# Designed miniproteins, single chains, continued (2), part 52

Each design is a single chain, and the fold is of that chain. pLDDT is the mean over its residues in the fold that is shown.

## One batch from the design tools (miniprotein)

Design m5792
Fold by ESMFold2-Fast:
Structure m5792 (fold): chain A 75 residues (1-75)
Amino acid sequence: SGEELINRLLSAMEEEIKAGRYDALLTYLGLARKELPEEERPRAAERARELIDKNRDKIPESYLERMLEEIETLL
């Protein structure tokens, strides 16, 4: 289901944040845009924004801006 895919993508993104692999976050958002049904994308965007906000102190500012732009493309 779309919900299961969203959960897996967000869990993977959180682990990549812990590992300092910020380029992977952009890849996962691209995967969400490609593989999620259009009606599931707003939910994915909302949950990704929440994840980024929760971890903003762990993510370099340059990646934060790019992540927010990529999240907007899910809408």
Scores: mean pLDDT 83

Design m5793
Fold by ESMFold2-Fast:
Structure m5793 (fold): chain A 65 residues (1-65)
Amino acid sequence: SKEEAEAAVKEAKSKIDQLKEKDEALIKAVEDANTEIQNASNEKEFNAARVKLGLAVGEVNKKLA
């Protein structure tokens, strides 16, 4: 849902702030996914945006490990 996607964006931003070095590309990826989630006009666009967010979260988790 949109509520779950918004919560995931907030968590991703918090995790990015915990990285040892600032990652501008990951910050942009999360912001772009959030913008696409807010602007999605149909289910296909919304699901594509959620996939982009998930990929960015995966990269953050990889860097934190």
Scores: mean pLDDT 78

Design m5794
Fold by ESMFold2-Fast:
Structure m5794 (fold): chain A 74 residues (1-74)
Amino acid sequence: MSVSLDFLGLSHLTEGDLESAAKSYQESIDIDPNSAETLVNLGRVYKQLGKDDLAQQYFDRADAIDPALAARAR
């Protein structure tokens, strides 16, 4: 099920928490670049950091791997 509230939930994280999450997800992608779930999560983190262009790039990469998962996250 699509949970629209998940995007808004990230607004409660501090900038430090968001940067730590982005770093952890980037390290995960370096290990497994085909993880659509990790790409979606990284996109959400960058969107919350106000880096919409970068967030969109990660959503596009996730969409290329798993369109259904990426569509649920957008």
Scores: mean pLDDT 70

Design m5795
Fold by ESMFold2-Fast:
Structure m5795 (fold): chain A 88 residues (1-88)
Amino acid sequence: SHMEEELKKKIEEEINESMKTMLKWELIRIIEDVIKKGEVSEEEKEEFLKLLKQLKKIDPSISDEDVERLYELFLTDPEKAKEEIEKL
C-alpha cells in the first residue's frame, strides 16, 4: 500500500542520514590523523577515496567533480578538506 511505501522511504532516509553522519566522521578522522603526522599514506588515500565514493552513493547532491575536488583538497590542503566535509 501507499502507506507502507511512505514508511519504507522514511526508514531508508533515516538510515541514509545515519550512514552519512558516520561516513563524514570517518573522513574527518582520517584528515585529522594526516594533519597530526604531516604526511599521508597510500592506505589512507585509498580509504579516503573509498569513503568519499560511499558518501556520494547516499547523498545525490555530491557530484563526481565534488569527489575529485575533495580528494585533491585532502592531498594539498587537508585543513580545508575538513572544513568542506563538515559543511556537507
Scores: mean pLDDT 86

Design m5796
Fold by ESMFold2-Fast:
Structure m5796 (fold): chain A 74 residues (1-74)
Amino acid sequence: LKELYEKLKKEAKEEIRKLAEEGASIKYLEAKARFLASKTQQELLNAGASLEEAEKISRELYEELVKLARELVK
């Protein structure tokens, strides 16, 4: 689970960075962050994570991705 989450987190951050470099708006990046966090929650649940842990990790990832997006967009 830890290795899976580390991979998903890295891929999500790279996706946000690429979209920001391409000129995506903050609203679009926030919507993408929500989608990526939801996808991560589903993959963790499928891998055997508890609902509580998957929800907590997904929420923390969403917050981190939104913070990253806001730092990348001037």
Scores: mean pLDDT 84

Design m5797
Fold by ESMFold2-Fast:
Structure m5797 (fold): chain A 94 residues (1-94)
Amino acid sequence: MTVTISELKDIKEGEFASASVSTDDPRVKMLLVKVKIGGKERILKYATNERTLSGSLNEPLKAGDVITFEAYVLLEQDTVFQLAATETANVVAA
C-alpha cells in the first residue's frame, strides 16, 4: 500500500494550510486527513470510496508555526483508522 501526501513546501504567513492525499491500494475504504498545529489536532477532511482527497484549513497561519499533516486509511473489514503517511511543513514570514 502506498499513501502519499502531496509535496509540501514552506507556507507563507497569512496563507491557509492545504494538503492532497492519494492511495493506490484498492482495499482503502476511507481516507482521512488530520492537521496538527501547536499541539492541537483538527480533521481537515475525510471521504468514503475515494482514492484522492484534498482539503484546506480555514485558519490563517503564523510565521514560526510547524504544521503536521497525517493521512489515515480505513481498510475493508476494519473498524479502526491506521496512520499511513505523515508530512511536516514550516510557516515562514511573508
Scores: mean pLDDT 76

Design m5798
Fold by ESMFold2-Fast:
Structure m5798 (fold): chain A 72 residues (1-72)
Amino acid sequence: MEKEKEELIKRVESLDLEPQVKENLKLIITESLENKDFDSALAGIQSMKRNGKISEEQAKELIKAIEEAKKK
């Protein structure tokens, strides 16, 4: 779990986003992983995409990472 959280945080950090947006994504991912609530993480990412805070490609990459974490 800790390694998966670190990998997801690194993916967020690698994205070309404003610092505040990165912090919000890290918070959503961290809380969802700690609570095993992957649906909330996916919903949060989709919401940020709909509000134009992240791109379609950035959202797709993060969704893939969460789906992989959910499978393991």
Scores: mean pLDDT 77

Design m5799
Fold by ESMFold2-Fast:
Structure m5799 (fold): chain A 81 residues (1-81)
Amino acid sequence: MGDELFNEGKELYKEGRYIEAGEKFVEAGLEYEKQGDYVKAGQAFYNGGEAYLKAGDAAKGTGYRLMGIGLRLDGGDKSSM
C-alpha cells in the first residue's frame, strides 16, 4: 500500500538518505495514483521532488514537485488551506 512506502520515504528522509527517500515517495505516489487518490499521489510526488532536490537532483526534483502540484490542483484539495 502507498501508506507503507510513504512512511519508508519519511524515515529515509530523516536519515538524510534523500535519493532513497525520493524513490519511496515516488513509489507511494504511483500506488496512490493507481487507487485513484490523486490528492495523496500529488502529496507523495511533491515530497519525492523535495527529497530529490535535497540530494542535488534538480531534474527529478523539479519534475516530481510540478507533477505533485498539478495532481493536487486537479484533485481539488480544498482542505489544505
Scores: mean pLDDT 79

Design m5800
Fold by ESMFold2-Fast:
Structure m5800 (fold): chain A 109 residues (1-109)
Amino acid sequence: EAEIDELLEEAKKTTDPLELARILSRLLLKLEELALEGRLELIRRAVERLRALAEEETDPVRRALLRTAAEFIERLLELAEAGASEAELAALAVAGALRLLGLALDFSL
């Protein structure tokens, strides 16, 4: 979806850790919706793109946020492929979003 491409482009341009965490949290929640729709290929592509961005990132704070997002999205894909419930997918997405925001707050304070 165009929204995934837009969120990934915003993530690439965002220098503020808290804003990056918000963008990555929005991406994770959008990918949870796609997992419920069975759109697993889009989730797989998002993981690949985030891992590539994390590997190229030289700023340690941005790299940590990108790696954390990729890790939670990879876990979301694994759970969806295993036939996890809607509640399990939602719980993982929320936990990932909270972890990203908490990590960014630690870096910003």
Scores: mean pLDDT 85

Design m5801
Fold by ESMFold2-Fast:
Structure m5801 (fold): chain A 93 residues (1-93)
Amino acid sequence: GATAEELLERAKEAGIEEEEVELMIRAAELGRHLRAAGVDPELLAELAEKLHNGEISRQEAVDALVARQGLSEEERRYVSELFSIIEEVKKKE
């Protein structure tokens, strides 16, 4: 996956604001924690895409992942935070 340094370099080249870079770094960190916890990255990506497209709510995305993966309370918080970042990035597009 992309490192924090790679994300910063891409942001500089694209003229992306520092606040957006910080959100991308946080999303990458949350993604690493969830992968380490055994969350399916393909399922996570599918739900993230549906959330980004407005097909499902953040709560529906979290509930769908929990139903298929059986997440802890901490992992549910990580997923909710990741999806919150996706919604925030979408608002800035």
Scores: mean pLDDT 75

Design m5802
Fold by ESMFold2-Fast:
Structure m5802 (fold): chain A 64 residues (1-64)
Amino acid sequence: SRADERGLEGIRTASPEVLAVAREIAEELRRIGEGLQLSIEGRKTGDQELIAEGERLAGGPVTL
């Protein structure tokens, strides 16, 4: 909705320092998500290398 867009725009017009922190958090969450996806795929296929790669991207061992 337009109200949600205005809320996001308010965050985007925050100080450069606040925006930098928000972008770092978003990037870290994206990397964790990629790692989780790779770990799930590796566990489905029995690919130990894919599981290890997913755990590296997630920043540690992945537990379900």
Scores: mean pLDDT 70

Design m5803
Fold by ESMFold2-Fast:
Structure m5803 (fold): chain A 95 residues (1-95)
Amino acid sequence: MREQLEAEIDAAVSELYLSSLSSGTAAVDPATAAAFRELLDLLRTKSVEQQVEETNRLASRLRPVIDRLAAGEITPAQAAAAERDIIEAVIAELK
């Protein structure tokens, strides 16, 4: 059902953002939080199918950064900067 798919997209995007917040990254970088908000607003203007495609692309690009942060290979500040760069690149592709 379309409603279930929309809920799954919202949950996936929220989970990616919350995983960054739980690591303290977005809490210390308001620019990263602002970029995520802009991305979510842009995604909500797209079709459900486009939202799925772009969410999957975002997840694929963010996964290495999240994994490296979880492994302790990078600092929260480095993770926030990398996540922001990825989000801004996706925003540029969506515009």
Scores: mean pLDDT 68

Design m5804
Fold by ESMFold2-Fast:
Structure m5804 (fold): chain A 95 residues (1-95)
Amino acid sequence: SEAVRRLVEVLRETGERIEEILKTETDKDKAMAEIEKVLKEMQKRILDLVRENPDLPDEVEQILGEMYMNVSMNLLRRDPEGVLDSIRKATERLE
């Protein structure tokens, strides 16, 4: 569906931004802060898409929920590569 395609675009763009941060920012604390900012923007974009598309399949909501849990755990572990992996796995599951 178009809504799922838009969600995939949001996740893909988020992954690209995180990958760029990891390539360019050598300070872990600064990289984590930049990633958290990118994740907040992602969450807002996803929320807007979900609100505009109430007929999204339950499977999509499950995939997004699992992604948020994995992202949160990797942030707690201070694992930015794990954050990126979590977003990429969600993107693949929605395709």
Scores: mean pLDDT 88

Design m5805
Fold by ESMFold2-Fast:
Structure m5805 (fold): chain A 74 residues (1-74)
Amino acid sequence: RPSLEELLAALERALAERAPDSVIERLVEQLMERIAREATPAQVDAFLDLLGQNRHAPVRERAAAVARFARTLL
C-alpha cells in the first residue's frame, strides 16, 4: 500500500498538474483514510475540524487544505 508520504506526493503532483476533480477526490479519499487510521486522536480531531471548515469549499481548495494538514504529520 502507498505510504502517507507517497499519497501526499501524488496529491500535490495532481494539484500542480491540474488533474481532473475525480482524480483529486480519489487521492483525497485515500489520504483521509490513511490519516484516520494512523494519526493520533488529537490529530484526527484537528483533521475533522479542518474538514468541517472546508466542507463547502471547491474540490481543489479542500484538497489543498487536506494536503497541508497531511504535511504536518510528516
Scores: mean pLDDT 82

Design m5806
Fold by ESMFold2-Fast:
Structure m5806 (fold): chain A 92 residues (1-92)
Amino acid sequence: SEKEKRIENEKKRFEGLLKAGRIVLDLYARSRPELADKRTDEEALRLYFRTVAHIEAALKGLSEEEGNALADQRYEEFVKRRKKLEDEIKKL
């Protein structure tokens, strides 16, 4: 069904975000060994959202504080969307 196809696509998108977060975490761990101990999926995802938001903020001439706020907002939106997806999958 169209609904099942949308759920599958959203799952793949979230799996891609986690994979991207793990790549970012690995790159940071190469220069900052203290980050290598933070290998949880949640820490990788938080680092991904922070990194992307700070790059976007820098390109737009925004402050570090504005970059942090953008990262927090996007991560919270992601967490809500992930919970909605998880709840939907549990009903299948």
Scores: mean pLDDT 80

Design m5807
Fold by ESMFold2-Fast:
Structure m5807 (fold): chain A 107 residues (1-107)
Amino acid sequence: HHHMEELEKKLLEEAQKEADEFINKYSDTVKSEADFDKVLDEITQKALEKAREMGIDVEKLEAEIQKLRDDFRARRKAAGVPFSKEDLYLAIEGILNLLKKAILEKL
């Protein structure tokens, strides 16, 4: 647990920083559901690559991320609510929390 805990912390901090940079880069350009999905696709790919590097069950994580994304899409579609930056932040945070949980289960 000793050195792996420190490595986990650094990897999670790097993932969060990349997510923040990604949100800032896209926040002014995301105008539609298609743009929103594109941003989530890129974050999902980054999370799955990080999971592969750490020897985490990528298939399980991918399924959980897909379910999270489907739930967000269904809720927005049913409510007729337009896309918001807050929804993007919540979705990205959800994906990062799933990755974080998978890393903790591996340790």
Scores: mean pLDDT 71

Design m5808
Fold by ESMFold2-Fast:
Structure m5808 (fold): chain A 60 residues (1-60)
Amino acid sequence: MMSEEEKNQLIEAMMKVHGLSREEAEQVLNDAIDPSTPLERQQEAQERVAEAMSYLAEEK
């Protein structure tokens, strides 16, 4: 479960790790968690989120 603050931290991390705009990072996060997103696209989005989470963990 993600709070809005954790969600914002992931968005910022995705912007830094993947060179995305905030809007692009928000779309990736939405694709990763939205059950309406096709499975293939959801999996790609989840991989990008996982990379951002790893980045946040390594910064600590």
Scores: mean pLDDT 76

Design m5809
Fold by ESMFold2-Fast:
Structure m5809 (fold): chain A 90 residues (1-90)
Amino acid sequence: SFDAAEQRLIQAVRDGQIPADQVIPVVALFAYVTARQRNQPIADVQARFIAALQMSDAQTQALNDNLASIQNTPQSAIDAAYRAIQRRYL
């Protein structure tokens, strides 16, 4: 099941509140942070977004590439970016 924050982010995407070129990076960062906070497999969170947003194969590949990039990003930068997402969309 989606929690309230996941549901708000999905709705923000569906309502066009997030610029099209930022959707995948924002979803990837949210999935990464929330999977770790909830001690959930990231694959499970990723699968929920792919299904809810009806992502194409190309969008799914872009999501995977963004998740790989996040793993090589300093935690301070991840935390700052996630706070920006919370302020703007959640």
Scores: mean pLDDT 85

Design m5810
Fold by ESMFold2-Fast:
Structure m5810 (fold): chain A 59 residues (1-59)
Amino acid sequence: EKKRELRRELILESASYGVVAIKGAADYVVGVEPEKAREEFERALEEERKYEEKAKEVE
């Protein structure tokens, strides 16, 4: 059961970075500080992938 809780926390963390990435992409498309928005988008997307892989390893 503790592994299930850990996996849930990792999935939530991954999802939160996914939302940040989507917002960064939207800001970039609209032209709100595009250079900064792009950097935030790429960083958030990489963090999302890391946490998603960690969640996948928990059984």
Scores: mean pLDDT 78

Design m5811
Fold by ESMFold2-Fast:
Structure m5811 (fold): chain A 99 residues (1-99)
Amino acid sequence: MEMPEVPRPPGWETRRGENLLAAESAAYDALVRGGAPEERARRIARESAERVVRSLPPDADTKEVVLKTLEEAARLAREEGLEGAAKALEEAIKKMNAP
């Protein structure tokens, strides 16, 4: 990896970008699987991922970011009356927390 003029901690930018992408993708997939229209799924997934990533440290664990994003997306889905989508998000959370 090419280093910029000022040395940075390894992987911090990559970790943050990967966390945002992973969280948005996981939420979007669950929302669509739960029957949300693609445009609403995209908006809810993006808003949830951005809110969670903004509230956590840049070097937060990917699993933690994804879990919190799914929780936020489920809350937003319920507020919009997307009960099937909220249920799919809750099922995704349970699978990630399974032993």
Scores: mean pLDDT 77

Design m5812
Fold by ESMFold2-Fast:
Structure m5812 (fold): chain A 81 residues (1-81)
Amino acid sequence: MPTAGQLIGKAFEALLNAKTDEEKLKAAEELLRLLQEYGSQLSRDQRLFLIRALEVLLSAEKNPEVKKVIQESIRLLQSLL
Protein backbone atom coordinates (compact mmCIF):
# COMPACT_ATOMS: atom_id res chain seq x y z
CA MET A 1 0.00 0.00 0.00
CA PRO A 2 1.36 3.46 -0.85
CA THR A 3 2.16 5.78 2.07
CA ALA A 4 0.44 9.16 2.65
CA GLY A 5 3.70 10.82 1.54
CA GLN A 6 3.78 8.79 -1.70
CA LEU A 7 0.11 9.52 -2.55
CA ILE A 8 0.47 13.25 -1.81
CA GLY A 9 3.84 13.37 -3.62
CA LYS A 10 2.28 11.90 -6.79
CA ALA A 11 -0.65 14.35 -6.63
CA PHE A 12 1.83 17.25 -6.22
CA GLU A 13 3.87 15.97 -9.23
CA ALA A 14 0.64 15.88 -11.28
CA LEU A 15 -0.02 19.53 -10.34
CA LEU A 16 3.57 20.51 -11.34
CA ASN A 17 3.24 18.66 -14.70
CA ALA A 18 -0.26 20.02 -15.55
CA LYS A 19 -0.20 22.19 -18.69
CA THR A 20 -3.81 23.44 -19.01
CA ASP A 21 -5.99 25.30 -16.49
CA GLU A 22 -8.42 22.33 -16.48
CA GLU A 23 -5.59 19.86 -15.72
CA LYS A 24 -4.19 22.21 -13.02
CA LEU A 25 -7.60 22.57 -11.36
CA LYS A 26 -8.19 18.79 -11.40
CA ALA A 27 -4.70 18.12 -9.98
CA ALA A 28 -5.04 20.86 -7.31
CA GLU A 29 -8.46 19.52 -6.22
CA GLU A 30 -7.08 15.95 -5.99
CA LEU A 31 -4.12 17.21 -3.91
CA LEU A 32 -6.51 19.07 -1.55
CA ARG A 33 -8.68 15.92 -1.21
CA LEU A 34 -5.63 13.80 -0.28
CA LEU A 35 -4.43 16.46 2.19
CA GLN A 36 -7.88 16.46 3.83
CA GLU A 37 -7.68 12.64 4.26
CA TYR A 38 -3.94 12.09 4.92
CA GLY A 39 -2.31 15.47 5.69
CA SER A 40 -2.08 14.72 9.43
CA GLN A 41 -0.04 11.57 8.60
CA LEU A 42 2.73 13.68 6.98
CA SER A 43 5.74 14.61 9.09
CA ARG A 44 6.13 18.25 10.20
CA ASP A 45 9.08 18.63 7.78
CA GLN A 46 7.01 17.21 4.88
CA ARG A 47 4.17 19.66 5.68
CA LEU A 48 6.58 22.64 5.88
CA PHE A 49 8.24 21.65 2.57
CA LEU A 50 4.84 21.32 0.85
CA ILE A 51 3.62 24.71 2.20
CA ARG A 52 6.73 26.40 0.72
CA ALA A 53 6.39 24.56 -2.61
CA LEU A 54 2.67 25.46 -2.87
CA GLU A 55 3.42 29.13 -2.02
CA VAL A 56 5.89 29.20 -4.96
CA LEU A 57 3.22 27.72 -7.28
CA LEU A 58 0.62 30.19 -5.97
CA SER A 59 2.92 33.18 -6.73
CA ALA A 60 3.21 32.05 -10.41
CA GLU A 61 -0.45 31.02 -10.91
CA LYS A 62 -2.84 33.32 -12.83
CA ASN A 63 -6.09 31.27 -12.83
CA PRO A 64 -8.28 32.38 -9.87
CA GLU A 65 -9.95 28.96 -9.39
CA VAL A 66 -6.58 27.17 -9.27
CA LYS A 67 -5.24 29.86 -6.88
CA LYS A 68 -8.22 29.32 -4.55
CA VAL A 69 -7.63 25.56 -4.29
CA ILE A 70 -3.86 26.02 -3.72
CA GLN A 71 -4.60 28.61 -0.99
CA GLU A 72 -7.02 26.14 0.68
CA SER A 73 -4.29 23.46 0.64
CA ILE A 74 -1.77 25.88 2.22
CA ARG A 75 -4.29 26.87 4.95
CA LEU A 76 -5.08 23.22 5.70
CA LEU A 77 -1.36 22.33 6.00
CA GLN A 78 -0.75 25.37 8.25
CA SER A 79 -3.65 24.26 10.51
CA LEU A 80 -1.84 20.89 10.95
CA LEU A 81 1.41 22.51 12.20
Scores: mean pLDDT 87

Design m5813
Fold by ESMFold2-Fast:
Structure m5813 (fold): chain A 78 residues (1-78)
Amino acid sequence: EKELREEVIRLLQEVYGLSEEEAEKLIRDVIEAHRQAGKNAHLYDTEGAKLGAERGKLSDEKILEELLEALRKEEKEL
């Protein structure tokens, strides 16, 4: 979802004053964190394991969509 990624980068630049490179790095770090949550699900009991596994199964598109919603909320409250 190229349009979604571009919008997230724009908001990161406008809300936090990040460079395009810094915004791209943050997006990659967020996606990586979701993937790691899924990989580490086995370290949690029932509820935590299920939550971690669900976060790890999110597509890059869905992760970007959730990040966009969070950024829009912060922009609105500035």
Scores: mean pLDDT 68

Design m5814
Fold by ESMFold2-Fast:
Structure m5814 (fold): chain A 74 residues (1-74)
Amino acid sequence: MLTGEVVEIDGDTVTIRLDDGTVVTGRLLAGRPALGPVYLGLSAEAGLLLIEDAQGRLVGVVQLSPEDVARLSA
């Protein structure tokens, strides 16, 4: 499980900074995440980043580029 924070939401575009300093930007497919700390699950086969709040509730689903999936899988 990855950790980070949602740093920007612009329309359906979500930008997340991970604790290691990696920044990823993707399109919000579902949910309504807020700015701030999140837990992150990577579904590499689907190209999705799952955003959970501090209580473990799924609050967002973001489509990632193949390049960002590869970066997060390393």
Scores: mean pLDDT 83

Design m5815
Fold by ESMFold2-Fast:
Structure m5815 (fold): chain A 73 residues (1-73)
Amino acid sequence: SPKLQVLVGATDIAINSTDFIIDRLQKKKKEALAKGDQTKAAQLQQIIDHQQQSKKVLTDHKNRLSQELQSQS
């Protein structure tokens, strides 16, 4: 349905935004490691892990919406 297609698209935008945040955090972690700042690198990894968990929730949501959309095809 058009409504489900819009919801899938909105979820994709949210996933892409999360990927963008993860990429920036990974770059900051590499910079911290290059400076020998293991404490900051560990803190950044915890934030990355949290963002990856959020991405998993969004991906699971998209998969459920996509299955519903496929059942209508």
Scores: mean pLDDT 87

Design m5816
Fold by ESMFold2-Fast:
Structure m5816 (fold): chain A 85 residues (1-85)
Amino acid sequence: MPLDEEIDRLAAEGLRLAREGIRNRDEALFQEGRALLDQAIDRYLLLSDQYDAIGRTDLSAEYRARADALRAEKAALEAEWRAVA
C-alpha cells in the first residue's frame, strides 16, 4: 500500500540521518533523524489502532510490531549518540 511505503521511507530516512549524525557528531542531523523515526512510529501505531477498531487484529498486531521494532532501533541509536555526544 502507498501509505506503508511512505512510512517505510520515513523510517529509512530517519535511520540514515540519525546514523549520519552519530558518525559526524552532528546533533542537528541526529535530532532530525530521531524526529522522522518518531513520525514513522506514530503512523504505524495509528494504523494498528485503526485496524483493531475494525476487527482486523492480525494487521493491528503487524503494525504494532513494526512500531515496536522502530522503537528498539531508536533506543539503540540514542545509546550510540550518548556515547559520542
Scores: mean pLDDT 86

Design m5817
Fold by ESMFold2-Fast:
Structure m5817 (fold): chain A 71 residues (1-71)
Amino acid sequence: MESWELSLGSTGSAVNGLDAYLASFGLPGTGVMDEEKMELLEEAKREAGETGTRVGPRVFAALSRILRERL
């Protein structure tokens, strides 16, 4: 069934790390951009071609590319 693949325990930690990563791009920080962070992460997973349940370096690379496109 189509469930939240990001619901894994390791993903929770990755989301916390992602807050600091996104802040590097000039975003306000944790909590404020929560919904946007999740959407960007999902988009990055698709761009990276990842169908896994974890956030890897390829996903972060795709995320940074997407952020550059948005900015």
Scores: mean pLDDT 54

Design m5818
Fold by ESMFold2-Fast:
Structure m5818 (fold): chain A 82 residues (1-82)
Amino acid sequence: LKVGDILVVELEGGVIVKVKVTGVKDGTATGTIVEAEINGEKLKGGGEKVTIKGADGKVGAPVTVTSESGGSRKGTIVEVKG
């Protein structure tokens, strides 16, 4: 995983987020939400900052996404674009 990659993460509850990676350290990525999909509706991301903990850069990896708004959710990496 590298800075500038786009992680596609499927969160618990059926929310899909696309995160532009801005930092990587010791299996933790930081980034900004560029797009979200909720119940099939695509929403433009507001640039919300998130921290993603888990096995970064691997499709199928379990992750924990923590938002700047204080929400923390489990998810799975479904795509890496880099």
Scores: mean pLDDT 74

Design m5819
Fold by ESMFold2-Fast:
Structure m5819 (fold): chain A 65 residues (1-65)
Amino acid sequence: SEEERQKALENVRELKEKHGEEFVKIQLDATKVTLEMLRSRKADPSVVERTEIEIEAIEEVLAEG
């Protein structure tokens, strides 16, 4: 949902502010590995969707500069 996306964006922005851009990049790589594992195991679609939202939020925040 849009509300879940906004919360994910706020959480990632806070992580970037507190820990820096390199930490957020590491989180992106880790979350992508998690998504591939979830897809290969045919996990619950809602879990896959939440993980995709997290990745999209991280990529958007990294694109902000």
Scores: mean pLDDT 83

Design m5820
Fold by ESMFold2-Fast:
Structure m5820 (fold): chain A 95 residues (1-95)
Amino acid sequence: AEKLQASRLSGILLRAVGVAVDNGESADGLAKMIFKKVDEILSKTPGNKDYIGLAYYALKNGKFDTDQTLAIEEAIKALEEATKELGIDAEKAVE
């Protein structure tokens, strides 16, 4: 049951990128912007490189690959903050 939340959020994020592509934006460009924002958020706290790697993997592949529930939750929060900062409505993308 734990992986369902991670899969749902990554799916929402990928769909948000898809909507941007439909509006003429490139998915690669949007992904790079999200990566940069996530990196900025996580790099503020020393020792968060594992979370940065997890967030990059989730953004790039649309899923979380980890055995630590806490790491998944932190990645989810970082991705949600990054999408809100960039003006991406993850809830809208779930449709």
Scores: mean pLDDT 48

Design m5821
Fold by ESMFold2-Fast:
Structure m5821 (fold): chain A 65 residues (1-65)
Amino acid sequence: SGFTVSIPAAKYNADAAQAVVKQFGAEIAKVEDFKGHVLVELKKPNGFTTEEQAAIKQALLDASS
């Protein structure tokens, strides 16, 4: 199932985001711009736990800082 991470557009880096997503065994399903943010929709076999969602979100924000 899908999980979406919202990243401020000013901090978004596509190459860094792709590298982080691969480290978690996930894929980017969709990327869209929305009101100054980039919404990155992720997919992974068997979906994401709450812990994985928190870890991926933090790693994406860290890679964009």
Scores: mean pLDDT 80

Design m5822
Fold by ESMFold2-Fast:
Structure m5822 (fold): chain A 75 residues (1-75)
Amino acid sequence: DVAERLEELAERGAKAAEVARLLEEYRAGNSLSPGAQEHLDIILEVLREHPEEPVHALFPEIEERLRAVIEERAR
């Protein structure tokens, strides 16, 4: 689960840029479902916007963007 990996990295105090790099490597080395790829794209977008921020500080923004996508699809 992408969220579990993000949480694990956040517990280590990783910055968004470091987390983004590791998630990009994970994507490149793994076969992901379309839904997992969509979630990862949204997460990476937030992380790229705030590369020097600790990733745990970005969780609310990530959750908000993921929620917006889910709501759009639900109508």
Scores: mean pLDDT 74

Design m5823
Fold by ESMFold2-Fast:
Structure m5823 (fold): chain A 101 residues (1-101)
Amino acid sequence: MEELIKKIEEKLKKMRELAKKSKDEEIKKLAEKLVEKLEKLKEAILAKDFEKAQEYLKEALDALSELEKLAEEKNDEIGKEIVKLALEALKLLHELGELIE
């Protein structure tokens, strides 16, 4: 479980670093919003607050969808890499939720 949390935190950290390197303000804002919602999702899962976890998951998925669309429209490599990391983080967050259930 601690190793899984560490892997999630490493993905979120890399996403934040990539967002800071983005020169596209829209990509940067969506990426920062996505990271914030994924961090809140992690905290809600760890707190066993499944109602808040569902809310933050929905908000994270909405932000991810917007970021993916914008990154494709702009052919933004940083945005595409953040989307990939977010999908990996969501998979790890799902595994974390199953362990805590």
Scores: mean pLDDT 87

Design m5824
Fold by ESMFold2-Fast:
Structure m5824 (fold): chain A 73 residues (1-73)
Amino acid sequence: MSKVEELRRLYDRIIENLRKAGYSEGTIEEVRRVGEEMIARVEREPDMPLYIAMARLMAEVTEIVLKEKIAKK
């Protein structure tokens, strides 16, 4: 429960930052989808440390964000 709340807080902040930076709704929706998938994974893998889940989420978000940035070049 606490781990899920910390992950949700993290990806809500990521979405706020992406909106402020002018990223597309498509990118924001993809980040939201990945965030929900990571929460479901943490619930399935109770032994997963919070910092590992956060690191994995950040890596996937970075890849999604970079794809939009590269496509606009």
Scores: mean pLDDT 79

Design m5825
Fold by ESMFold2-Fast:
Structure m5825 (fold): chain A 77 residues (1-77)
Amino acid sequence: MERVAVVATFESVENARAAAERIMAEVPGVLGAAVTEHDGKAVLGVLVTKEDVPRVIEIAKAAPGFIDSKVVPVAEP
């Protein structure tokens, strides 16, 4: 299965964690999620199957404190 990372930036770690919890609960293709603080913002990384990317982005955009998101390809062997 194709894998990609969705990276979403939030105003606070609390907002990013809430988004991560919802994504993990609602998206079956999520393989992992991590929240880090970077440059005064919270960054949520979600490792997900390519097919579920639109659903992850939709949930992230609906979450409080959402700033932006991007999709990063995971390197293939």
Scores: mean pLDDT 79

Design m5826
Fold by ESMFold2-Fast:
Structure m5826 (fold): chain A 92 residues (1-92)
Amino acid sequence: SEAVEKGVKALEEAAKKAEEAGEKEAAEYLRKAREALREGDEEKAKEYIIKAIEAIKDEEVLKYVIRKAMEALPNATMAAGVALHGIAKLIE
């Protein structure tokens, strides 16, 4: 699926950004999300993305990861759920 390939690339970009910023735990969760998405397990991918968001300390990395996660998730409701979780963390 072209949508899955696009989502995998978005999660790879997010993982790379997190790793470059020293957010190692978040990068590992994003890689797990990428593999779950590649396997067709969208629910598991969402769970790992949420764990990545919770692990991020840097606001710029968090904003980038939220954007890439929204691009990666094919279901609009799942993407919205991830975005809302990320926004909640940003306003703490």
Scores: mean pLDDT 81

